Designed miniproteins, single chains. Designs and how they scored, part 86

Each design is a single chain, and the fold is of that chain. pLDDT is the mean over its residues in the fold that is shown.

## One batch from the design tools (miniprotein)

Design m2993
Fold by ESMFold2-Fast:
Structure m2993 (fold): chain A 102 residues (1-102)
Amino acid sequence: MGGTLQDNPELAQLLMNMVNLYLGLLRAIAQGNLDKARELGEQLVKTSQQALDLGVQLNDKDTLGAVYTLSHLASRLLKNAGLTEIAKKLEELSRRAKEALS
C-alpha cells in the first residue's frame, strides 16, 4: 500500500510540473522553436525521472500512469522533431513506468 497524490504534495507538484512542461513542449514544437523544445524536453526528462522514482517508492499507480503516458507522448513528439536523444530518454522512462505498473 503506497501513498496517494492527496497524501503527498511533492508528487502533486511533480505531476503539475510534468503537465506544464508537456504543454510547453507541444507549443514550442507547434511554433517550430526547436531550442525551446530541447530545453523543455530536458526539463521533462529530469522531472519525469523524479516522479518515476517517487512513484515507485510510494507504489503510486496514478503517478506511474502519468509518467508512462506523458513520457510516451513527449517521446513521439520529440522524435518527430529530430530531438532523438531526448526522445530515447523519455521512452526509457515510459518503459520503466509501465513495468512498475505491472
Scores: mean pLDDT 85

Design m2994
Fold by ESMFold2-Fast:
Structure m2994 (fold): chain A 65 residues (1-65)
Amino acid sequence: EEAEKFYETLKKLRDNSIKNKEEFGKKMRELAEKIRNMTPEEKQRVAEIYRKALELLEKDEKEKQ
């Protein structure tokens, strides 16, 4: 769930980056701080879940179309 929300947030930020660079920059800094405070084990775990979530999103997109 959190991995899916994170990906959706990144997609929205990427789409609006041209219109609102300041807001994009602030959110990127906030993400960097959260990641910096995570342990290496937590980062690896989140990365694996994130990759699986991306694969599921691609499959869902094809089925929904």
Scores: mean pLDDT 65

Design m2995
Fold by ESMFold2-Fast:
Structure m2995 (fold): chain A 60 residues (1-60)
Amino acid sequence: DASYEAAIAKARAAYPDLVEYWKKLGLDEETAEKLAKDIVESFEAMVRAIKKIEEKNKKK
């Protein structure tokens, strides 16, 4: 489903904004980048897991 790949692409595109957000909250650049990366990767993993569950349910 193109919608799952679009959601992942949007999450990846949000990475720079997440880094800047965490830096504005007083986190150092390295920590902000790590947090933003972990958030994006967790979201991608969740979206992929949902896709697999949906595909399994379609197959009975």
Scores: mean pLDDT 79

Design m2996
Fold by ESMFold2-Fast:
Structure m2996 (fold): chain A 76 residues (1-76)
Amino acid sequence: MISEEELKKEVDEAVMILKAAVTYTIAVNALKRGDYETAREALEDLKRIADEAESKGYTNAAEFARQRAEEIEKLL
């Protein structure tokens, strides 16, 4: 059975994936309206989320955030 500590880690990784998804949506919507400043800020946030997830060993969250960041960077 999953421990309380393991559950907390799974929730933390899920929250990081959600943060990355929301940040990516902000970046995409900013690009659609020509708001390149907001898109660049969101790109930097995605990179920070990826780095934080990697430092915590949250491989799925890190990879998700990294791929979203690469997609935004290609559009800038």
Scores: mean pLDDT 86

Design m2997
Fold by ESMFold2-Fast:
Structure m2997 (fold): chain A 57 residues (1-57)
Amino acid sequence: SMEEELRKKAEEWLKEGLLTEEQYQEFLKNQTASSWTAAALIAIGNEIDRRLAEEKA
């Protein structure tokens, strides 16, 4: 299902460090479309920040 797929993706983002454990738990607690979208945006933002840090270092 869509929820199972998104949950697996969130677990991947946690493993990759794109989500904090706190953010991941909050995401699991809510499990709404808006919560999934918020998690995705956080992960994308963290990836951008990571890339920018590499460029400035």
Scores: mean pLDDT 71

Design m2998
Fold by ESMFold2-Fast:
Structure m2998 (fold): chain A 66 residues (1-66)
Amino acid sequence: APSEREQAQAAVDRAFAALAAQLAAGRLSGREFSERVGKIGELWERYLAGELSLEEFEARLAEVVA
């Protein structure tokens, strides 16, 4: 089974792909894309610091891509 770190990285990769697809489809502006990518980075740092569980991190990522 993948480690929690590998699961978290896979979740980031999926979130980035979802945002890139929304940008390509014209559903996000370049500014909105950059702001949401910044939020992913902030969530990743909080996860690495132990401030978020994997479940909380994945839930917050889902909010960023909604």
Scores: mean pLDDT 86

Design m2999
Fold by ESMFold2-Fast:
Structure m2999 (fold): chain A 80 residues (1-80)
Amino acid sequence: SLAELQAIIDEIDKLFEQMKTASVKEKKELLKKIDELLRKAQALLPSGPPKSAEELELGARVGLHVMRLSALKKEVKKEE
């Protein structure tokens, strides 16, 4: 459902904000949680091309979050 997908994306946004002030240990825990939530969000994305502006926006947000997670995982590995 789009409502469930939106709720997961909003939770991921909150976790990314927590990353800004977190310790290396806390960042590792947050990255695991974000990865799990992103996998769930990807599973909830409608199959095929976006049929509405809302679907396009949600799909784009998921894609941006995937790229952001990848970048942050690399940064945390360098901080260890």
Scores: mean pLDDT 81

Design m3000
Fold by ESMFold2-Fast:
Structure m3000 (fold): chain A 92 residues (1-92)
Amino acid sequence: MREERIRELEEEIRERIEELKKRGTSHPLVSVAVAEALRIIGEVLDLELKGVKISEEEKEEIREVQLEIVNAESVRELAEALLRGEEILEKI
């Protein structure tokens, strides 16, 4: 179920937040969100480098998910945005 994957992502995000707190990070959720947004950009660039054609509509969906990720105000919102990113990239 989709909810099980969201729960797994929430647990991963919480573990990363706790590790960043131990290192003195003031806004750990924001740090995780930015890192994930950069990771998705890297995956898109890798696909384009390998000759995968990404449509303008798919690029717009990726852009919308990037905004959802960087604007996430909770672990739950970030997990839901990350799952949407996974679903979009799997369709390409």
Scores: mean pLDDT 84

Design m3001
Fold by ESMFold2-Fast:
Structure m3001 (fold): chain A 61 residues (1-61)
Amino acid sequence: GEAQIAWILAEARRALEAGVPAEEVVRAATKLAQSVLDPETAARTAAQVRELAEEHRRRLA
């Protein structure tokens, strides 16, 4: 549900800010989303995590 999506996104943000590699954060969040959400919602959540990782990378450049 929405709470699970919000939690996944919050954890992804925390991991990125803590210096975990963006590729690892995206991989872990995608796998988690696929395990707890329906396929369509999991795909949407994975896309949001990829956007967060790209925004974080741009801020560090």
Scores: mean pLDDT 83

Design m3002
Fold by ESMFold2-Fast:
Structure m3002 (fold): chain A 80 residues (1-80)
Amino acid sequence: AAAAAQAEQEQQKLEGAAAIGAYKALKEAGDEETVKELEPYVEKAKEMLAALTPEQQAKAQQIAEETYKRVKEILAAQKA
């Protein structure tokens, strides 16, 4: 029970980091509709990430950067 809840929270934190990365890329691309939809998730993710240990924050930062780069590449490819 406790272990399952902890694993679920860890997964949500990783998803939150990815959402922050995607939000940044989409906002820079001018996708206002998707940005508006993601805004509540990004705010929640920021709160969750602020509570993380430095080790977890480093992993979250890496995921956010990787997601940002990937989404930016996909958007650039679609526009080319």
Scores: mean pLDDT 74

Design m3003
Fold by ESMFold2-Fast:
Structure m3003 (fold): chain A 84 residues (1-84)
Amino acid sequence: PLPEDLLKTLEEAEELLKKAKELLEAEEPDYEKALELAEEAKRLLELAASRIAAIAPEELRERLRRLTREAEELIKKAREKLEK
């Protein structure tokens, strides 16, 4: 797989996480939509992880780990808000 495809996948995940965070922090939060976007980002990151683990610069592995952690935190926060 081409590195540029991998970078675009990470960029797409970052944009989804940014939108999810904006929805959680909005004056009228949309927790359901935020959860959906964060889960989509995590799915993209899981697909990228299988490719990054094989052969990738350490910087990309660090970026993947950071984005995965962020996605998991946003998913947890959105779920907690939906339950309360």
Scores: mean pLDDT 79

Design m3004
Fold by ESMFold2-Fast:
Structure m3004 (fold): chain A 82 residues (1-82)
Amino acid sequence: VAEENQRLLDEVTALMREADKDGDGYVSIEELEALRAAAPPEQHPLLDFIYNLALAADKDRDGVVSIDDVVAYLEELLNDRR
C-alpha cells in the first residue's frame, strides 16, 4: 500500500473508532452523522467520504456497519484505482 493510501486507511479507522461509542467495532450511520455535526469544517469532506463508504458496506441496510468491513471495502477500492 502506498503511504498516502495507508494514511487514508488510518484516518478512516481513527474517525470510525471515534464514532464507535461502545468500542464493539460497529458504528451506526446515526453516530457518523453526529460525529460530522460536531466536527470542524476541515474534516467534513473526509467524514462525507466515510459516510458513503459505510452506506456501501451496509449490505443489510440496517444502518449499522463493522469498522473492519468499511476498512476492507476502502482497501479494495484503493487497489482497484490502479
Scores: mean pLDDT 75

Design m3005
Fold by ESMFold2-Fast:
Structure m3005 (fold): chain A 76 residues (1-76)
Amino acid sequence: MTPEELLKKAEEVVNDAITAYENGDSELLEKVKKRLEELEKQAATLDPNDPLYQRIEVLLAKAKAIIDLFEKKKAA
């Protein structure tokens, strides 16, 4: 997977995480979790000096933060 493809997929997973959070969609959240895990593994294979690496890492961190917020909201 190219850095550009991974960036696009990272943007998609963030958007899906936001949608799951806003709608309380547990099924979409589980799909987002699995997708994020796959993307984190792919990001670990990238060159850290690639200009897109930092952008990808920020997007993956954002998706993870949204997932954490959803899980806390659901536990309350």
Scores: mean pLDDT 81

Design m3006
Fold by ESMFold2-Fast:
Structure m3006 (fold): chain A 90 residues (1-90)
Amino acid sequence: MREIAERQLALARAMIELAVEKGLLEEEVARRAIEALERAVENLEDPEKVEEIEKEYEEALREAERALRELAERDPEAVAAARERALAEA
């Protein structure tokens, strides 16, 4: 489970960083979203804590999700390349 979560975190981080590079997401919001995902992965054994983290970072996570959706629609080849690199390094 944790290995899968770490891999998903690497993928999400790569896509969020790409969204910032493409100007679709502000660096500050991206940092908060990545922090939320990192904290969630660290607390996988505590579902209540994960839910608390998701609630605390709700706005940043929603904005990141919007940016990733827009990125996938506008530049699917860049998303594919970023995911391939992240998986190779994870």
Scores: mean pLDDT 79

Design m3007
Fold by ESMFold2-Fast:
Structure m3007 (fold): chain A 75 residues (1-75)
Amino acid sequence: MEELKQEAYRLIDELERLVKELEAKGFDPETVESLRKKIEDFRERVEKATSPQELEDIIEELKYMIEQLKKALEN
C-alpha cells in the first residue's frame, strides 16, 4: 500500500513540474490553474485511497495526464 502511495506522489510531483514548465512557456493561465486544481484532486484521492486497486487506478490516470502534458510541451 505505502509503496503505491509513494509512486503516486512521485507521479504527482512530476505532473506539478510539467505544469510549471507549461506556465513558464506562456500557456493560458486559466488552463494552468485548472491543471493545478486537478493535481490537488489527485493528492486528495491518494490520501483517501483505502485499497491497492484504487491507487493503481490513480497511478494509471496520473501516467496518462503526464503523457498528455509532455505531448503539449513538444508542440
Scores: mean pLDDT 84

Design m3008
Fold by ESMFold2-Fast:
Structure m3008 (fold): chain A 86 residues (1-86)
Amino acid sequence: DPDDVLKSEVGSKVITQKLIDAIIERDSGGVLNAEPLGRDPSGHAIFETGNGVAIAYFQKKLGLEVDGIPDEKTLEAMRAALGKPL
């Protein structure tokens, strides 16, 4: 479930080497494209989950440094924006 992976602290912390490589390549290779796929019934944006595009979109939307890496500050800000407590 893409939304559960994006919203979950466990899902956000389970970063594979493949995903890290994809985030680095996207950040260094060109302009990040972080458009939402849609919205859930609560109005939260649905993104391509588990990659730097989704993370970078939330960083940009929340005024954080855009690096596509789900650090603690990014995860806290994302969870607040998605209506979930830390």
Scores: mean pLDDT 49

Design m3009
Fold by ESMFold2-Fast:
Structure m3009 (fold): chain A 85 residues (1-85)
Amino acid sequence: MLSPMQQIVEELRQLRDETLRRLAAGEDLDVVEDDFGQRVGDLLRKAVLTMMMSDGSKSTEVAKDMDEMMKIIDEAEDELARARA
């Protein structure tokens, strides 16, 4: 079973892939960008809450998961920026 943090990472990967698919399909940039921002915000809130519930015993693993989340977000934001340009 995936940990709660790993589940959030996987949800972000799915969101990135969905966002890229929608952009490739020629969907409205403003709609795609707004939906992405809202869903990323929700997932980041879940990640922060999950981190706060940690007693620090797995802080290194949590930090790596957070770094991976930020990389996924950056990749999707870069593609959104390219599509807008």
Scores: mean pLDDT 80

Design m3010
Fold by ESMFold2-Fast:
Structure m3010 (fold): chain A 75 residues (1-75)
Amino acid sequence: MDPTVEKIIEQFLKTGSGEGDGISVKKNKDGTIDVTNTRSTPSGGINNLALQVGKALAEKLGIPMSKINLIDKSG
């Protein structure tokens, strides 16, 4: 696993939020999780690191990907 992904997951599990390398993670009051990318990607749209963070969170928490909101604010 990418060390940045592991760091973000560990921060989130301890504090309910995490950030690293242009990715931010926050738990909503409804139990959904926002994974926000602010970094531009050559592939466009969805940042691969943000997708990896969302997937790792879903697996670690035992929730479906439908509860993970992938948000791109890179431009």
Scores: mean pLDDT 74

Design m3011
Fold by ESMFold2-Fast:
Structure m3011 (fold): chain A 84 residues (1-84)
Amino acid sequence: DEEIEELAREVVDVNEALMKAAGDTLPISRDDAVKEVSEVLKDPDGAQKLAESLKGAADLAKQKGDNELAEKANEVAEKVKKLA
């Protein structure tokens, strides 16, 4: 499903940005991360937990003063929540 793959890419992009802000990098390739996130998004429970994790990460980014990253993470979290 192209819509799930597009959303998975948005999730991976936000997660990579959050990890870089924390001084980390993705432990796997971006393509492999997109595949793993796509499988999570196909499961309603997985999608719900992912949306909650992204909202938590957005709150942390906002506390650090990164309002743009916080807004992006919240936007993606709402898209994931609508899928669940």
Scores: mean pLDDT 80

Design m3012
Fold by ESMFold2-Fast:
Structure m3012 (fold): chain A 81 residues (1-81)
Amino acid sequence: EAIQHLLEAIDAARREAPPEVAKRLVTIAQGALIYAYQNKYDEAIESAKRALELARQAGVDTAARHLEEAIKVLEENKKKA
């Protein structure tokens, strides 16, 4: 479930990242979550990839792993839509 992976990424960002990085990561990942709820898969994937890049640059490895799984699920769901 892409929504579950995005929520886990948000939780990991809040738990592991410095506050300013967490704020940026959470904002972008929440954008991906909103698009996923609306079945806007292209926008959700783009936002999740942007969050993944930031998580990797900041070394928030747990959030990065959850975002990778979210992107895989979103890409699969897009193919089924």
Scores: mean pLDDT 85

Design m3013
Fold by ESMFold2-Fast:
Structure m3013 (fold): chain A 64 residues (1-64)
Amino acid sequence: SSERKKREREEVLKEVADKLREIGDKIDLILSHIRATGDKEALEKFLNSDREEFDKWAEEVKAK
């Protein structure tokens, strides 16, 4: 039914939004750290990092 399709769509959109928010939080964490330290090498690393390197770096920043 149309109601079921709408609910399934809303659930998928919520899951996508939650994942995007998590990514945004990790980006904000790293950028806040770079801003606080003024570390140009960290900024270059951020711009050149792939997703896996980014995730590892976010965990390192959280541990500090």
Scores: mean pLDDT 71

Design m3014
Fold by ESMFold2-Fast:
Structure m3014 (fold): chain A 84 residues (1-84)
Amino acid sequence: MPKLAVTLSKKDAEEAYKKLNGEAELGLGSKGLIVAQKAIKEGKNVIVGADNKSIATSAITLGKLLGADVFEAKTAEEAIEAVK
């Protein structure tokens, strides 16, 4: 089952993505919703750095509707732990 980690911070999402070294896709801001939808449909893990609460809520809702395991991450470390 694909995993989705959502951070409010774009920086935390980018840091987690670099450390996961190809094990997850990265989506940032409003573009993160499109990336998450594509990645989840392809069975891939994804990290979304939402930049704001509205995009974060939308990403969480979208992930749940598409059948992903959805994790809210407050730090880069939590995002890594969620999708590894």
Scores: mean pLDDT 89

Design m3015
Fold by ESMFold2-Fast:
Structure m3015 (fold): chain A 94 residues (1-94)
Amino acid sequence: SALKEQVRKEAEEAAKVLREKGWEKAAEIFEEVAKKPSLTPAEVLEAIVEVAKEMKEDSGLAKLSEEEIEAYKARIEEQIANDPEARAIDEALK
């Protein structure tokens, strides 16, 4: 579906932005998620959480706020809500 392709593109774009900002490990997390053949919105959400943890542990760069992390989660959830097929697939993968 178009949603899975969009989610993959967003993961790739996030990796590029993170690498440009010098957060190499965080960028690698998103790059690996984008390479998965069966990428799901849930896996992208997990990557966001992992990146947030990595950035909080030890970064000399500005950390993402809790509000920014929650806004990104909400965006992914909104994408799922806009596609009933994606919601059914996500539920079937539990």
Scores: mean pLDDT 64

Design m3016
Fold by ESMFold2-Fast:
Structure m3016 (fold): chain A 92 residues (1-92)
Amino acid sequence: LLEKLAEMLRSLGLDEEQVEEVLRELGERLSQKALTPAEFAALLAELAGRALGLSPEQVRRASELAGKRAESAKSPEEVLEAVREALRSVLP
């Protein structure tokens, strides 16, 4: 799972240091509480968006979109795709 997460983050333009920081923060949050797929997607989009240097408004929008899209996800891969699509929608 972490390998697929790292690949997705790199595909969005994060460098290795940024990928490591996002995965560290995500792991810390997951160690404190089990998240629903929607909560996980929203958190991942928030952390990745911040690492990409997006504005607070873009980060909030990406997080909201990722969470909503992940509500219909049927697999972990679909959750990651929801995050990727949400971030792509605010990046250009």
Scores: mean pLDDT 81

Design m3017
Fold by ESMFold2-Fast:
Structure m3017 (fold): chain A 67 residues (1-67)
Amino acid sequence: MDEVEAISELVRRWVAGEDIPPELLRVETDADGVTTLTISPAGISAVLGRKSDAPPVTLRFPPPEPA
């Protein structure tokens, strides 16, 4: 499993409603409805089952298109 697959797995677990510690995955939604996920190196390492030197990853999801 590479780092991209580990990031995708963390996002999948979060979408599935799993309780992910904020030290591994932080979620914030701003006033414009943009959801920002911040995945820590510890989160990536936990999914990989090994230490990863990957930097923190920030994913931004736009709000759903109105109509």
Scores: mean pLDDT 75

Design m3018
Fold by ESMFold2-Fast:
Parts: sequence; structure tokens; C-alpha cells
Structure m3018 (fold): chain A 82 residues (1-82)
Amino acid sequence: SEVLEKALEAIRKGLSGVLVYGKTAEDAIAILEVPLEPEESELAIELLELGRGVNASALTKESLEEEVERLKKYQEKLAEKA
């Protein structure tokens, strides 16, 4: 959570390609300073915002897009009730 907030902050400051985060529920998060394309950075921001309480790995644009879509569907499923 704390690390996720810092990762979001770094990307929002225009540090493209500064992020991956962990894929376990045990808070395994890494902030990598690796160049990403602007679209990948935007998707990474969306992942962090959507997946604040969940974990995902983001390594390619396609992987990022798939994870964003997965997390959006998950949130939609939670919100869908009446």
C-alpha cells in the first residue's frame, strides 16, 4: 500500500517506466527504474489505481492492458449488485 502509493506518485511525476509491482498477497512490490513507453506507464498507473488491494505484474504493454481489463472487470463485478 505504502509502496504502491510511492510508485503511483513516481509515475505521475512523469517517470515513465518506473514501475512493476508484486503478484502475491504478501505485499511483494518492486519499483523498477526501467524505461517504458508512455502508453505502458499510463497502463501501469491504471493498474495501481485499480489494484491497490490486489497484486499484478506488469512487464509488457499487452500484459499491462490485460491486467487493467481484469481488474476493471473485478471491480465491475463487485459494484454490480442492483
Scores: mean pLDDT 46

Design m3019
Fold by ESMFold2-Fast:
Structure m3019 (fold): chain A 112 residues (1-112)
Amino acid sequence: MLAEEGARRGEEIGRRGGGVGGGLGTATAGVYGGKHANTLGGAIMATSSTIGGAGAVFSYLAGLGPEEAGRDAESGGRGGYEGGKKYGGELGEKGGEGAERGGEAAGEAARA
């Protein structure tokens, strides 16, 4: 139940990552999630980051400007934190913090 809902939520949130900057932030979360793939939180974060990276590139190619890409990256990171915290326990929460910070950094980079 929680694993499937977390993965689906992660896919939605990842797809909102928006822009090349967002892809870099979600990729960072994905690397960390991959190292902890044996935990539910790690699996959710890895899934979110993979889908988020693809969504970010697609959104950029679809003609989103830097500001839109930045906002989407921040939203993706924040959603990753919420999903990780809700479904992934302690490791999911720590992984989600990484996703949130990555999304914020990617958002700033996209707007700079």
Scores: mean pLDDT 53

Design m3020
Fold by ESMFold2-Fast:
Structure m3020 (fold): chain A 88 residues (1-88)
Amino acid sequence: SEIEGLEELKKQLEETKEWIKKKYPSMTPEQQKVAEETLAQIDALQALIDKYIADLKAGKRDSLPALQEALARTQQLLGELEKLLEEE
């Protein structure tokens, strides 16, 4: 279901946060800046997922545009962080 997919996404986001946190002490200052922005964005995305699940249970979809924007931003930041970590 849509809700099950969103809950699985939340679990994947928590695993991603833990991965970033484990890597953080070994990062350069530039990598740490993007990591901090990425962690904050994941927190915001998780809050929006919870809001959208609540909306769905109430028969609403009002938070969907905000969720879609947050998803896009999170993917963008993760892509930036991955690139920085692959470049020595």
Scores: mean pLDDT 87

Design m3021
Fold by ESMFold2-Fast:
Structure m3021 (fold): chain A 70 residues (1-70)
Amino acid sequence: SILEKVKKELDEIEKDFNEGKITLDEARQRIFDLYKKAIDEAKKNNDEETLQKAVDLIIERWNKIVEKYK
């Protein structure tokens, strides 16, 4: 499902950032690209509930990344 794909990609982004493989700016760009893909897929399926869950998960994960950077 779209939600499972979003979760997997977010886990990979967070792992790559924590391991120093990507910069904060690269993590931000990957999250933005993921957000755009999630919106596009959810619109194709007219699934507002899954879109909201994906957006909430993206926001939560980005906040955790930013918190670790501070």
Scores: mean pLDDT 80

Design m3022
Fold by ESMFold2-Fast:
Structure m3022 (fold): chain A 91 residues (1-91)
Amino acid sequence: MEEEAKKKYKKALFEKIAYEERTRANPKYEEEYKKAKEELEKIKKEYPEAAKKAEEEIKKKREKVIEEASESVRFLSEVVKKISDEKEKEK
């Protein structure tokens, strides 16, 4: 089923990202990262349409998460600026 292919692709993509982060901290995960990339490419070749749809769904979810995170960062930035301004007034 195409839905199963999409789920399989998403799982492989998340595994790749997880091992990419781990490999950054510890080179011993390099083999797992390479294997995750190969699995992802294999699924792309077998189900290119499902992979494209899965990538678009993940992109939309990521954009929403980034938007929410950006709002939080913007609010925190304003708080930090106020604290800095008050400090300068105490000169």
Scores: mean pLDDT 73

Design m3023
Fold by ESMFold2-Fast:
Structure m3023 (fold): chain A 73 residues (1-73)
Amino acid sequence: GDAARGRELYEALLAPYHSRLYADPLGRLAAWREDFLLAYLQDPQAYAPGTTLPALSPQQAEDIVAYLRTQAA
């Protein structure tokens, strides 16, 4: 994954929706396990039925996970 591309994808696709729901949406996602994040981002409906998040390609999911790892404490 590419963290720079992942940051751009997160800011464009996820941040506008997550920021309205959580005080620290980035920190919450960064705390998730990488394998679960990859599965969730590629098929959000399977894990969170009724979510408005789009399904991402494997490459997009890997890039976002790489970015989230840079945000983990």
Scores: mean pLDDT 69

Design m3024
Fold by ESMFold2-Fast:
Structure m3024 (fold): chain A 65 residues (1-65)
Amino acid sequence: ARERARALVEAAGVQMQKLGAERVEFEGDTVRVYLKERTPGSEAAADMARGLAEALGLRAEVHVL
């Protein structure tokens, strides 16, 4: 179960970075997405992180650097 969650976060993290996320981390029960700035693309990355966390029963945190 945890290995699947990690693999899904890693795969989604690559897509989030293409959308404008600076970094995506999975630690404990939390998916953290770091945005350099708020753009339509980076907001889509944040929404992906929230949706993924909700689907996996995890917490999502969005940080603007």
Scores: mean pLDDT 77

Design m3025
Fold by ESMFold2-Fast:
Structure m3025 (fold): chain A 86 residues (1-86)
Amino acid sequence: MKEERYKKLVEAVERLMKAIEKNNERQDVADSLLSRVDSLDPKSAEIVRELAELIRKGASAEEIAEVVLKDEELEELVLTIDELIK
């Protein structure tokens, strides 16, 4: 079950990163995430800052998925966005 969740999350992140790269929006997405950090609780804020840095660097989908997996709400958000983009 957890392995299947991780696989789905990696696939969702890969699709999102391909969309971001196609539109040349890595920096804009990272900046947008950082602008929302003040509205989050301290643990979610730390995870979002780490996520923004990985997106800015163009990190692998696996590295980004590992960070997203640390926050259940962020995992659900990524999966929801993936379903809306499909």
Scores: mean pLDDT 76

Design m3026
Fold by ESMFold2-Fast:
Structure m3026 (fold): chain A 68 residues (1-68)
Amino acid sequence: NAEELAFEILSLKDLPDDERKKKIIELLKKHGFSDEQAEELAEEILWWLKHHDDAVAHMLIVAAIQSL
């Protein structure tokens, strides 16, 4: 579900940007997102993880996943 996926993504927050983006894309694709959706959403998620606290990032990630 979206909340579990968001928690998995948040566990990656301490990785370097390039590695973190690749991992996020793979997680999204594993959970049924298309290549295009995974790439676009991973860019947004990476930005949120860098510029927000964990609680705000989690809320944004869950909302974005549920909106697609």
Scores: mean pLDDT 82

Design m3027
Fold by ESMFold2-Fast:
Structure m3027 (fold): chain A 68 residues (1-68)
Amino acid sequence: TPEVLAGWRTVIASMSPEALRATVDALLARADGLTPELRALVEVAGAQLDAGASMEEVAAAVEALLAA
C-alpha cells in the first residue's frame, strides 16, 4: 500500500491540470465500474480542481486520503 500511495502521488504530480481533469471526467462517467477507493480518489481530485487547487495541492489531498 505505501508503494501504491507513492505511485498515485507521483502520477498526479506529473500530470497537467488538463490531463487530470480529463481523467477525472472519464472515470466519473464510468462511476458504476469504480472501486470505492478509486471513486473516493476521483471525487477528491475533482473537488480540488473545482476549488482551483494547484497540482501539488491535488496530489497532497489524494495522498492524505489514501493514507487514511
Scores: mean pLDDT 71

Design m3028
Fold by ESMFold2-Fast:
Structure m3028 (fold): chain A 65 residues (1-65)
Amino acid sequence: MEELIEWLKEKLGLSEEEARRLAEGLIAASQLGPVAREAAVHDLMTEYGLSREEAEELIRLAEKE
C-alpha cells in the first residue's frame, strides 16, 4: 500500500488522500477480474495521462497488496 501511495504522490502529484483513494480503487479493480482491470488501465490513461505500460505496472503493484 505505502509504496503504491508514494509512487502516485511522486509521479502524479497527488495528495496523500487522493493517492490513498486511487490505490484502494486499483487494488479493488485488480481483484474483480479482467474487465475491471482493463477499465482501471483505461481510466489511468485518460484521467492521469499515464502510458498503457505505466498503468499496467500500477495494476501489477496493486495485485501484490
Scores: mean pLDDT 79

